# Ledger of designs, part 43: designed miniproteins, single chains, continued (5)

Each design is a single chain, and the fold is of that chain. pLDDT is the mean over its residues in the fold that is shown.

## One batch from the design tools (miniprotein)

Design m17473
Fold by ESMFold2-Fast:
Parts: C-alpha cells; sequence; structure tokens
Structure m17473 (fold): chain A 89 residues (1-89)
C-alpha cells in the first residue's frame, strides 16, 4: 500500500540518519557505514521493522563482523545469507 511504502521510506531515512551519526562519532568507518546502508536499503524494501534496522546499526558500531551482520539481515528477511550477498552486488 502507499502507506506501507511511505512508512518504509521514513524508516529507512531514520535508519540512514542514525548510520550518519555513528560515522560522525567515529563509531563506524566509511566502508562500514556504506555496507550497513546497503543492508538497510534491502531490509527496508522487504518491510523489516525500524527496530531491527536500528539493531543491525548497533551491532555494526559494536564491531560485529560483516558475516554476522549478513546472518542477522538474512534472519530478519527470511532468506539465506547467499541471497543477501547477491542483493548487495
Amino acid sequence: SAEEERRRRIDLAEAEAFVAMQLHLGLLSEEEAEFVKKLLRIMAEKGVSLDDMMEIITMARKGVSKEELLKFAAEKLGVSVEEVKKALE
């Protein structure tokens, strides 16, 4: 629905703003921030909640590996890690 699409766009914008804040605070590198933003775009498109998007950002800023971030994203999306990796290409 249009309401669901609007909500997804707002949620994504809020999540991306939080990533920008973590980058500004030195809690994420530019590479880590870009990787997380790519995951957030996939998650938002599939209707993953803002809470789960905020959780992956929190995991990344704590130094959780890219592999563990991919596993978390895959779990929330209900897909394989391989499918998430393909979507990032």
Scores: mean pLDDT 87

Design m17474
Fold by ESMFold2-Fast:
Structure m17474 (fold): chain A 75 residues (1-75)
Amino acid sequence: SVERLSPEVQALLRELRARIQANPDTPPEEVRRLQAALNTMAAQGASAAELREALADPEALLARGAALLEEEEAR
């Protein structure tokens, strides 16, 4: 879970999730998907730099998150 990540990554996730939620141009359904994708990436070992880069390209982040979630579902 996200709580088992390093303090740096936990703080970054909190910051990025708040930024996503605060963006009025992002539909509510996409807010949840983007936050889920970031949480999944972090749980899979993504670095702080990778998380920041991912949020800069929301379309790529959604695609990556979907692929990671499919791998979890296949277990």
Scores: mean pLDDT 70

Design m17475
Fold by ESMFold2-Fast:
Structure m17475 (fold): chain A 113 residues (1-113)
Amino acid sequence: SSSELEKKMEELLKKIKELAEELKKALKEGDYEKAEKILEELEKAVQELISLALQSEDKKFAIDKLEEALKILEDVRREVEKLKGKKAKELLLRLDILIGMIRITIGVLKLIE
């Protein structure tokens, strides 16, 4: 049902928020190994949210959830951008790819329904 799909999107958004905060904490502690693992989980959660958003009959709800996820990822990106070194640049690139995927999905949803 659309209600169950909306519930799944809300649960994924909550997970994205929690993973984003864990990622910021790992970065502040200099734990790049933990940060990479958290980012992999964040990438999976974002990809699942995008998939559900594209299946949603309520495009406004889907867009609103994707815009919320976008704000969360842009906040994390600002924290990573302050960091120096090769590992920080690799994390920044992966975040830019995720942000790009969300922006493209929002654009598609605004056009196809």
Scores: mean pLDDT 89

Design m17476
Fold by ESMFold2-Fast:
Structure m17476 (fold): chain A 115 residues (1-115)
Amino acid sequence: SPTLALLEELIALYERAKEKIKAAKTLEEIKKILEELKKESEALFERAIAATTDPEIRGMVEGVRDSTLNALDKAIDYAESSDDIEKVKEYALALLELQIRALRALLAAVRAAEA
């Protein structure tokens, strides 16, 4: 399924972003990583939604997209407004982990619906 392949690519993107956040040395680096992640996430979600023909599955993908992009905006805002790199890293990593779990749950739901 094209939808499944794109959701797997989203999960891989978020796992790579976690490693980049862990390695980051400045708040500017964290903000840049999150801004790039948001841009790539928007493109992949748009492709996943376009590939999805089932309205119920499409609605699930759109819901996870909206939640994910909102979470990234909050992480970007925190990175921009904070002077504490360790707190921003902890916050960003926790949000990325929650989004990976949401994407994995969505992937499982789509697999079950396409069975």
Scores: mean pLDDT 90

Design m17477
Fold by ESMFold2-Fast:
Structure m17477 (fold): chain A 90 residues (1-90)
Amino acid sequence: SDALREQARRLLAQGREYFAQGKLDEAIRLFEESVRLAEESGDIRLMMEGSDALSDVLEAKGEKKKSRELSIRSTSLSLRQIGDQIDKEL
């Protein structure tokens, strides 16, 4: 149902916020619930996105280096986005 799909999306977004804050256990719980709701709604894309996010946070919980690597990658992507905007304006 659309309601289950919307709830799965909201939980995925909330889980990513907790993950960004380093609250790994809270992020795991939210991602697990998002995957369950995505399965019930039959949304394969949300199931894949939730499973990928759950995989990432579980790796980060087992490896502090992985958590740091994800933060560095996020910063790199942000800097590339800023660089592209500067190049368009100059």
Scores: mean pLDDT 74

Design m17478
Fold by ESMFold2-Fast:
Structure m17478 (fold): chain A 70 residues (1-70)
Amino acid sequence: SLEGSIALIRLTAEVASAEIALKYDPENVDKELERAREALQEARDVGAPESTIARFEARIKELEKKRKEL
C-alpha cells in the first residue's frame, strides 16, 4: 500500500538519522531514537510486514544499547 511504503521510507530515514546522530551528533541521539521509535510504531499501525518490523526493532535496540555506552 502507499501508506505502508511511506511508513517504511520514513522508518528507514529515521533509523539512519539515529545512526548518524550516534556517530556525529550525540546531543541529538535521544531525539532521533525517539523519532525512530515513533516511525516503527507508525509502520506497525499501517500493517508493515512483521519480519520487517522485527528487523528495524532489532536495529533500534542496537542503537539504544550503543547510546548507553556514550
Scores: mean pLDDT 87

Design m17479
Fold by ESMFold2-Fast:
Structure m17479 (fold): chain A 74 residues (1-74)
Amino acid sequence: MSPEVQKALKEIDALLEKSRREILEARKKGDYEEVKKIMKETLKEVAEIVKKVLPELEEEVDKALERGLAFLEE
């Protein structure tokens, strides 16, 4: 595994852990709009990290992001 991919995976892991804590706090407050906002921002940031490290997957990542964002709007 390349050092760049390892660094990206650590960045994604840290981002997901931060997002998880923020979502739990928002849920405790009953702020479901904030939960949805955090989830959308996290999906976008993860997609950008993946596309930078694996540009050959850009189309697949963009399609996955669109599906994830659409699911959160329901």
Scores: mean pLDDT 82

Design m17480
Fold by ESMFold2-Fast:
Structure m17480 (fold): chain A 61 residues (1-61)
Amino acid sequence: SMEEYRKKGEEYEEEAKRALEQGDNESAARHYSLAAGYYHLAGDDKKMEELILKAEKLRGG
């Protein structure tokens, strides 16, 4: 369901934040990208775009 996809997006977004706290920008970018995919499946395109931009910045633009 869309709610299950949103929950998965939230979980991966939290993993991305933990990776950032560890200084692992590459891992954080991967997790933000995965979270964005789940938010897209949940119908939340604004959140998807936000997370893609975060991932892009962490990879150096």
Scores: mean pLDDT 87

Design m17481
Fold by ESMFold2-Fast:
Structure m17481 (fold): chain A 105 residues (1-105)
Amino acid sequence: SAAEERARRQAGIEATTDTFVAILEHLAEGTLKGLSPERAAEALRGLGRRLTAELSKLDEEVGREAGRLLAEAAKRAEAAKTPEEVAKVIREAGRALRELAAAHR
């Protein structure tokens, strides 16, 4: 049924989001261990492109919004003055991605 197809797409969106949030948490830990803001921003841009591609297979709008969130996080990470500020930006992006996935229902 259409409802079963929507439920499967939503489960896929949530599973993909959880995978990328785990990668973002690993990246945040990396910044606290000496990864530069510029390298963190580059990683966020790369993750944003990958996340957009993966989520757009399930829902084009969710993919676009998720990509925008990570692109904005990359800009904020580049502007951050401390590793702790970069880690906070990355973790806030992860929370925003989970909220986006939940709100799409």
Scores: mean pLDDT 87

Design m17482
Fold by ESMFold2-Fast:
Structure m17482 (fold): chain A 72 residues (1-72)
Amino acid sequence: HHMEELRRLAEEARQRGRDKVEEAKKGTPEQAYKIVNELAKEARDSPPYVQPALAREAVEAENAYFELVRKE
């Protein structure tokens, strides 16, 4: 029961992070940088069982930011 709840919360966090990463890819470098900071803060402030999912999405947002900056 408890492990199933934790897995669902982690997956929901991952999906929210993925949605923000897609938003970052379609925006400006400044918007992507803001999203990176938001995801990094959310990951840091999250419970340990959720942090890995959000940390992965923060890295993806950071990669999107660097790709946008490189292409400017």
Scores: mean pLDDT 79

Design m17483
Fold by ESMFold2-Fast:
Structure m17483 (fold): chain A 68 residues (1-68)
Amino acid sequence: DVSAFVDKEEEREQGREAGEEAVKAAKEGKINLATSLATASALLYALAEDFEGGKEEIKRVEEAIKEA
């Protein structure tokens, strides 16, 4: 159980990092890269069973794309 918890924390961390990179790419006008990173972030959050965190990351990327 501890191992499963640690694995989910790692997936959540990777999801957050991918989301941050997606926002950065969106702000740089790299929309295709931003979309790919946002998809990776959403999948990582889903693997961590943190669907709310995934939705928040997608929202941040969408807002960054709209501003780019």
Scores: mean pLDDT 77

Design m17484
Fold by ESMFold2-Fast:
Structure m17484 (fold): chain A 89 residues (1-89)
Amino acid sequence: MDLERVRETLAEEVGEENAQKVIDIAKRLEKEGYPLEVALQISSLALAYVLGWLSEEEAKEGIKQLAKKYGLSEEKLEEAFKEAAEELR
């Protein structure tokens, strides 16, 4: 996945500062052992929640679907989402 292209696309919708924060969080989660696609989805859902585009319930449903798709722990992904949301505030 091309992170520079993802950052540029996000910046058009949320601005350069928020786009960079999403990429930085995704890189941190990737270093912690999450697949990059999962890391980007977690950080993007966290930003959408912080911006008020998604309710907490809608964001958690996204995390649940992501956990099912990749065979990962829903509890661990929800924890990563909460930490990302705090970093984006």
Scores: mean pLDDT 83

Design m17485
Fold by ESMFold2-Fast:
Structure m17485 (fold): chain A 58 residues (1-58)
Amino acid sequence: MVKEKIDLALSTLEDLLPRLTPEQFREVKQKILDELSKYATPEEVAEFEARADELLAR
């Protein structure tokens, strides 16, 4: 399910967060967004983006 893929992507970003610069984090986030946009709904893409931005805002 798309939700499981989003949860996995967010978990991966959280694990990488302490090893990435903010610029690198945004690049990885954009790559995931581009991939998700091929099969996820706009609402699911927006949910991923919002949750990823919350991780960066810590």
Scores: mean pLDDT 77

Design m17486
Fold by ESMFold2-Fast:
Parts: sequence; structure tokens; C-alpha cells
Structure m17486 (fold): chain A 120 residues (1-120)
Amino acid sequence: LEEFKEDAKRVVRNAAELFSRIADEDMKKEINAVEEKALGEIDKATSKEQLLEVLKRFFVDLTKVILKGIEKNPEKEIEYLIALKMALDGARLAVERHFGKEEADKFYKEMVEEIKKVLK
């Protein structure tokens, strides 16, 4: 569990860093808040199931920030979407390394479905 917590924190930090490269100052503050919340929740998690739920919630919250960024600057839509895909792929890989392909596929599918709900 502790090894997965460290990889989960790395997934969160890497995602925040990717978006910080393309974000303006206001968006960067929102990204930092979402990152800090997720890192705190990872530290408190006591099960695999809780860690997977924290990661799903992190990406849902991050997607909401990205959508606001796209509304303010539509020119950055492609950059934001590429960064999101890279971050999601990183999360899936981390889950696969610790829990196997079936668990990673299930996690990714559930996460994508929750993200789709935010898009409507």
C-alpha cells in the first residue's frame, strides 16, 4: 500500500506540473489547490479502494479547472486535452504496475465515465 501511495502522489504531482506549464496564474492557483487536497487525501487513505477513489476525484476536479481554462482561452484547448490524456495514462500505468491490467482497465473506465459527466 505505501509503495502505491508514493506512486499515487507522483501521478498527482506530475499532472499538476503538466498543467502548470500551460496555465495562467489564476488557473495555476486552482490546480495547486486541487493538488494539495489530493495529496492530503492520499496520506489519509488506508485501503487500495480509497486511493483509487482519491485519484478519480482528483481527475474530475482537475477536469473542471481545465474546462474553465478552455472557456477563458479556447486557443489552449488542444494543449489542455493532450496534458489531460498524458496524466490519465500515467494514472492507469501506476494502477497497472501495482494491481494488474484488469484493475487498471476498470479504474480507467470508471474515471473516464465520471469525467464525461462533468463535460455535460
Scores: mean pLDDT 85

Design m17487
Fold by ESMFold2-Fast:
Structure m17487 (fold): chain A 99 residues (1-99)
Amino acid sequence: SEMEEMLERAREGARGGAELLATATTPEQQVGGALAVIGAGITAGLAGRKYGKEEEGLEGGEYAARLAEEGGRAAPTEDGRRLGELAGKGALENAKAFI
């Protein structure tokens, strides 16, 4: 279904963003990782709202938040760690806001 496709794209975005947060050493890559995770949360929330599946949208946001926190903890820089924390909170809050 279109909802399952949107949620899978959100999960892929969250994984890519978290991996970038875990490995990035440049500000541009660190910010890119954070934005990808936040975008994944928004996408999950929008999917939940559009298809009347609020719980699936919330679960997508929670998944993105968890991966961002894990990526941030693995980050080689303090900025990457902080961006992981910010992105995790942003993903979950935006998923809830867009549901």
Scores: mean pLDDT 87

Design m17488
Fold by ESMFold2-Fast:
Structure m17488 (fold): chain A 99 residues (1-99)
Amino acid sequence: LEELLEELRRAYEAGDLERAKELYEEALRLVASLPPEERREAALRLARTRLEMQKLTETAEKLRALADLISGADPKEVEKVLKPEQIENALALRKKLEE
């Protein structure tokens, strides 16, 4: 499990979301195969790692959307990932950079 969690972390850090998905599914299968006494602790470790990596992925998606918006993307394309306040701030910065 520890080795799989470490590989999962590296995959998220590298932005390899397909590899991260494969590793998560493999870790989930491993946890399911453990004896009952070890399963709960292993499941909590996997859940914690997944939650931390999902937050990292969400942050990366928001940063990408922000960069795209500053670079000239249509605000409508990023409305699903950025809050209105973040869009307004990014557009204000973009206007200053384009002057």
Scores: mean pLDDT 77

Design m17489
Fold by ESMFold2-Fast:
Structure m17489 (fold): chain A 84 residues (1-84)
Amino acid sequence: GSLEEFIKRLEELLKKNPDNVTVHVNLAAAYLEAEKFDEALVWLGKAYELDPTNGVVHYLALELKKKFGATLKDIVDAYEKAKE
């Protein structure tokens, strides 16, 4: 399926399992692949709050830093803004 279809399927999985870290990191990765930096930061921030020790969260944070110059502060700030 398309990347957009994959994101929609992940959103449906999230409705059933709202605290599932794997779904949150997959959403962050999908938005990063789509080059939607702001959305990728939001989902990664949510995943980080759920499990800050998760290796995939750390890997995606490094990819966001490499591709867009994002910092941990940028990730946290995007997540806080998404709560509004």
Scores: mean pLDDT 75

Design m17490
Fold by ESMFold2-Fast:
Structure m17490 (fold): chain A 63 residues (1-63)
Amino acid sequence: MQRARDLATDLGIEGRVSSLDEIVAALRAEGVPQADIDEFLALVDRSAAAGRAAAREIAEELR
């Protein structure tokens, strides 16, 4: 389970993947198992939910 997070970090450091679908394609090209890719996507969804909560708080302040 830690492997998917480490791979996401490595791809982020490289800075050559511009979108989520490109990241998924790169992981598949490296032979990463689907289960690890699914865990990575779950982490992205969780992060996006946290980001939306923060954005709502900022939007309320800017009203």
Scores: mean pLDDT 63

Design m17491
Fold by ESMFold2-Fast:
Structure m17491 (fold): chain A 77 residues (1-77)
Amino acid sequence: MDREAELERARRELEEVRAEASRVGPTLSTEERYEIFLLLEEGEQALEEGDVERGREYIRKAREALERAVRAAEAAA
């Protein structure tokens, strides 16, 4: 398996989640925004260490946190 291709794909996924979090950020609480960006930072660190599995786990957690926050904001509106 091409590990460089896997890392590049994971980094692309990370940037997609970061872009979405930035787009919806103004509708999120400070705490929710902080949690999401902290998870994204952890994911980026794991990918820099070459740990694709850990990087993807943090990306998944960031997506889950983002989806939860968006649903909460929608329910409140």
Scores: mean pLDDT 81

Design m17492
Fold by ESMFold2-Fast:
Structure m17492 (fold): chain A 83 residues (1-83)
Amino acid sequence: MEPLNKEELLKELEENLKEGLLSPEAYELGKLLIEDPEKAKERLLELLRERAAATPEVTEADVAAWEEQIDRETELVKKMLEA
């Protein structure tokens, strides 16, 4: 099976946007993740921390778990693009 490349992943994001499965904001973040995974990770972490600071029910443990998930997903995207 041919490994996923940037063009194929971008096409999937565009199709999901057209079908209403993705918001324009989610599409922009997904596109950034494919084009520059490390920049997307930094932006997602900043947005996450801003939202966590505004949400008193969110704990430091929750933020740490989300940061680990973003790290893992970013690493997987990088591996798929480099494979």
Scores: mean pLDDT 72

Design m17493
Fold by ESMFold2-Fast:
Structure m17493 (fold): chain A 74 residues (1-74)
Amino acid sequence: SMEEVEKFLEDTRKGMEKLIAHLREAGYSDEVIRAALAWHAREAKRLAAKEFPEYAEEIEKRLDEILAEMTASI
């Protein structure tokens, strides 16, 4: 359902925020953190396409927006 899609997207954003915090605490550079976020976004798109194929286009668009937002926060 669209409600499950919205939860998936919110969980993905929160996961990226935690990833940024964790990698910064571990001493990784902003470049490494950006690369990790890009990889995480690609895996999220792959999983979403399988789990929510009826919402694939909207999810891809929203994931790109989340990635851009998270990357800009670094």
Scores: mean pLDDT 88

Design m17494
Fold by ESMFold2-Fast:
Structure m17494 (fold): chain A 90 residues (1-90)
Amino acid sequence: KLEEIEKAAQELLDVVRESAYTGKLDADAFREAVLRLQKAALSVKTPEDLKKVQEILEKTREEIAKIDPSRAAAYKDLFDYILKEAEKKV
């Protein structure tokens, strides 16, 4: 459901806020990456759109792992949830 993707994206943004407070994360870059992922996931209508979401998600995970590897596992669960909700739209 639409609301579930929005909630997951908001949880990611909340984690960004916390990580920025500890000085370990480029908050602006992370925020932009999460917003790109949310927009792509919400706009999924075709299998091709789903592939784009997967590519954005993988790139976002790689960027986070470079900045804060200790939190990569926590973000993985939220990314997997967003992808699974997007898959239901196809």
Scores: mean pLDDT 68

Design m17495
Fold by ESMFold2-Fast:
Structure m17495 (fold): chain A 66 residues (1-66)
Amino acid sequence: KEQLIQEAIEIAKKSKDSFILSLAEEDVSTELVLAIHEALLKEGIQFDGFSYLSNDKLIIFFTKLV
């Protein structure tokens, strides 16, 4: 969902090196993670990886590029 991706970008810009994204369990997918990766990269943020904290929560690690 476009709104979810925009929220992730905004949180990443305000965060240092990681953030937690809360999702509906049904929305957690590889396709969504790839979409977030692409969107962050366009904003100058390198996607370093992610981990599942629970079925509905991801922690995303990133590095801010210049």
Scores: mean pLDDT 75

Design m17496
Fold by ESMFold2-Fast:
Structure m17496 (fold): chain A 91 residues (1-91)
Amino acid sequence: DVLKEIAEARRKALEALSQGIDAVEKMLKEATKLSPEAQRALAETVVRGATRDELDKVLEAIEKSGLPPEVVERARQIAEEKRAAFDAADA
């Protein structure tokens, strides 16, 4: 059940973020065993959940995780959107 795997991936992503960058890195390494849909959902959830101070470290962890290039590129796109939102909030 892909939907159940996606839901579990999102839950683990939020839990890892609450535990810190080392937990995020460990989770991302294990994510290479997941379906492409779950890998994408996990990476998107981690980037969307990251604070301004965590964003660069989270993105670097995703880039070094061995996840597919399309997942990494999507994470970069979300990171740029988040940076723009942070900049808008500072205005």
Scores: mean pLDDT 82

Design m17497
Fold by ESMFold2-Fast:
Structure m17497 (fold): chain A 68 residues (1-68)
Amino acid sequence: LSPEELKALVKRWLEHYLATARALGDDELAAWFEEQLARVDEMSPQELIEKLLEGTRALTAALARAAA
């Protein structure tokens, strides 16, 4: 993956995660994804991967709470 391909991939995943957070009514999580998306063009490849992993964990936790 080139840095540009990685950025496009992470942006697409974070956009999908934002839509899911909004569907769950998790306003705090939605705001966090909006903040990351606003900053994605400034992120290093390392930061892109770290934010994707952080978002994945946060979304998984939100889904688990919604299922309870």
Scores: mean pLDDT 86

Design m17498
Fold by ESMFold2-Fast:
Structure m17498 (fold): chain A 57 residues (1-57)
Amino acid sequence: MLGSKLLEEVEKKLKEAKNAKDKEILQRAIEAYHDPSTHPEAKPLLLIGALLEVEFS
């Protein structure tokens, strides 16, 4: 629920990103979210972290 809303925001920012570094950060977060080895509690934090890194870099 929470993670799926954050995932939508990350995917939207990836599509709109102008900078190659920002695209890499957002894409890595999406890949980590879909990785079965990533702990469920970590998934929302990974997405939030990527969004904050892009917003403030």
Scores: mean pLDDT 77

Design m17499
Fold by ESMFold2-Fast:
Structure m17499 (fold): chain A 56 residues (1-56)
Amino acid sequence: MELSAISDEEGIALLAGKFEEAGLPPEVARRAAEQMLAEDPNAAAVFLKKHGEAVV
């Protein structure tokens, strides 16, 4: 999908999970996810698709 039809909270949770996989502490990962979604929700959605293996 071009854009994820998910809530802001769900998007933040998914992004935070990816940042935690990258080695960030949960608090830092969640903060980074909140900022990314707030500043560029489309880029956040693309990031989730790419790293969630949902790009086909």
Scores: mean pLDDT 66

Design m17500
Fold by ESMFold2-Fast:
Structure m17500 (fold): chain A 68 residues (1-68)
Amino acid sequence: MEKIKKVIEEIERGASPEEIFKLIKKYKMTAEELVEIAREVEDKYPILAGMLLIEAGVLKLIEKNEKK
């Protein structure tokens, strides 16, 4: 929850998509947390929201492979 707030603050500050994805990896955020961020920022940052949803899908696939 606090990680989500920090990422949203950086998005509102005008951080690039690359910086946002670096923070997501640094905080080891889950697919569910990425979906929540995408939902919160979709009105102002629809392209970034779409990119976050794609990354959430990738994280789900990685998790499934590691969980058998």
Scores: mean pLDDT 79

Design m17501
Fold by ESMFold2-Fast:
Parts: C-alpha cells; structure tokens; sequence
Structure m17501 (fold): chain A 114 residues (1-114)
C-alpha cells in the first residue's frame, strides 16, 4: 500500500550563508523514519520543475504551488546540481505534494519530472 501523508517526511539539507540564505545541497525523503535513495538532479531540471509549478499555480490560484515554484527556481539559480529523491522517495514526495497542494498525483509527478 502507498504510505500515508503523515508517514512522509521531507528534509531540506543545506548551509546557511552569511546573508541568511539557505544553500540547499539535498532534498531527502523519509518514510516511516527510513531515508530513501537520492540521485543528482541538475539546474535545468529544477528550472523545468519551477516553470511547471508556476503554470499550475497560475491555473489553480494555489499559493503553495507558487511557493514550490519559487523554491525550485531558487535551487536552479544557486546550484549546478543537488541530491533529489529517487525511486520510492520520488513517488512519496509526489504523493505528499498531491495531498498538501490538492492536485492530482499525476500532475505532481509531471511537475517533479519537468
């Protein structure tokens, strides 16, 4: 069975810069306390994710999608690549975003693959 949203934890790992910004190095998904595999994902993919999330925000008016778009754009502008959820972690993240943002699971997956 798919994990429940309350079983899914997303960790943002990074360093604080001197001006108070978070330089993100990894996004890690835990399901029931277990960290799931990650893979390296490049800036161009995060730009695609940001554009897809922004289009969804404009279509739906959901502030959470706008915040997600800004977050992915920030990652793309500040990194060449970071560690991002893979396999089961990717699916768990998509499920969490689907529930949290009230969008279809397929749309959440399309945003994360863009």
Amino acid sequence: AAPAPEDIEVLVEGDLTADGRLLVHALVVRVRGEALPTRRVGADQFRGMAEAARAAAERTGRAGLGALAEFFAYIADTNDEILFPAGGGFRALAQLLSQALDIPLAEAEEILRA
Scores: mean pLDDT 84

Design m17502
Fold by ESMFold2-Fast:
Structure m17502 (fold): chain A 102 residues (1-102)
Amino acid sequence: MNPEIEKKVEVLVKRLRELGEEKLAEMLEEVVKKLQELGNFEAAEELVDFVGRLVAAGDYDEAEELLEKVKEILEENEGEEAGKKALEYVLEEEEKYLKTKG
């Protein structure tokens, strides 16, 4: 696994657990692990950064929905295609989020 992504995950997971968001922390760890196992480090990093932004804004429900949808994409697709579709979804949702909050 990528050490830089793992450090970002560790920091965010610790923050989520301090907030009482144990389910969200577990989902983040699971989804990021799956993306890294597929070798799609770009999707993993984008996901961690976007979840971090949502958590900082207090948008925990949106973060949970994002992680659930990425998990579904990874379950419905295999190999490199799963990671690419996950990345596309994360980037599209981040763009929508920024337009809504900007």
Scores: mean pLDDT 83

Design m17503
Fold by ESMFold2-Fast:
Structure m17503 (fold): chain A 56 residues (1-56)
Amino acid sequence: AEEQARLDAAGARGDASWTKALPAIDEEIERNKDDKETVDNLEYAKKQVEARLAKA
């Protein structure tokens, strides 16, 4: 119960970092758009960040 509150607080800190990460991920996708493997990995990471923010 109390450990769950600490994990939730850690998740909230993560969500703040995720919000700052979104523009950086988008910029990397633009820079690496010729590299399909890198773009696929970045798009996957972006979906994970978006799913995290939607759940928060």
Scores: mean pLDDT 67

Design m17504
Fold by ESMFold2-Fast:
Structure m17504 (fold): chain A 81 residues (1-81)
Amino acid sequence: MTPEELYKKAKELAEEARKIFEEAKKLASDPTSDAVRTSGLYLRGIGYGTEAGLLARKLKKMGYEKEAEEISKLAGFEKPA
């Protein structure tokens, strides 16, 4: 896989993780929401984020440190505040 392909895949995974976490936060704030479904979304988000993080670490080892940092921020490894 080229660095460009790796970056694209990692970015897609990080964006999916972020989207899932935002959905889970919205459900968690709703008192009528299913806690089991909310927990399931967090687990899926962690899965996507973890894979994106591993790909970001590979990019950093290949010399693409800036791209790796962008992916880590998107996946939520760099705090959202």
Scores: mean pLDDT 75

Design m17505
Fold by ESMFold2-Fast:
Structure m17505 (fold): chain A 102 residues (1-102)
Amino acid sequence: DLAEKIKEALEESTGESFTPEEAVKLFNEETAAQRAAIAAQLAALDAPEAEKKVLALFDKYVEYLLEAMKNKENEEEKKKYLEKAEELLKEARELVAEVKKK
C-alpha cells in the first residue's frame, strides 16, 4: 500500500512516527511547497520556458520518488527509481543555474 510505504519512508528519514494519512498529507504538502518555491524563484527571474522545464522535471522527480517507495521490497527497482530521481534533480539544478547566470 502506497500510504503505508510513504509512512515508513518518512519515519525512517525523520525518526518521527506518523499515521499513513498524516504521512501522505505531509508528503503532499512538502512537495507542493517545494514546487511553489521553485515556480516563484523562476518567475522572479522572468524565465517562462525554463520554469516549464524545471517544473516538469520536478513533477517527474516526485513520481520517481513515489515509485521508489512502492518498490521498497525490491532493492534493484528502488535503486533504479532513486537514480532516475537524482538525474532529474541534477538536470533541474543545471537549468536553474543557467538561468541565474544569464
Scores: mean pLDDT 80

Design m17506
Fold by ESMFold2-Fast:
Structure m17506 (fold): chain A 100 residues (1-100)
Amino acid sequence: SENKIKALKEVQEILVEGFDELDKAHKEGKSSEELFEIAEETVKRIAEVLKSNPDLSEEEKKELVKAVIDQLVDYLSQYLSEEEVEEFRERLEELAEKLL
């Protein structure tokens, strides 16, 4: 559906913006907690796009947010320790459950 494709495009655009903001913050020497805040904001923005879409089922919204979290965590694994990455994933997954 065109409406579903549009939502996926908006999600990818927000995710790319999030990656750019994370890269800039890391280069500026921001803390791991400040990087978490950027990723949390990215997930919140994506959840709002998905929630506003009437053509997506509740399960499809959950699956899409999980895929976004996986991509954010994979991106941040280049900057963070394995322990920080796991904590990060848990925090984002808990946030996603509260938002959807």
Scores: mean pLDDT 85

Design m17507
Fold by ESMFold2-Fast:
Structure m17507 (fold): chain A 71 residues (1-71)
Amino acid sequence: SLEDKIKEAEERLKNAKTPLEKEQAYLDIGDAYKELGDTEKAIEVYKRLIEEFGEDSPLYDYAKKKLEELK
């Protein structure tokens, strides 16, 4: 289920040892909340990714695009 995917991604985030692993986990959490229709939580997660990692993130453009889609 999408809820199980969120829980799995949250565990990956907790256990992440590299910035990229952490960014991937945030992205998966945001995408899963979006699919669940929890737009507010999805927005918060994408914003957190952008705030924590910034433009140096390989996922910055993707996260920013997702935020614009949710307006």
Scores: mean pLDDT 81

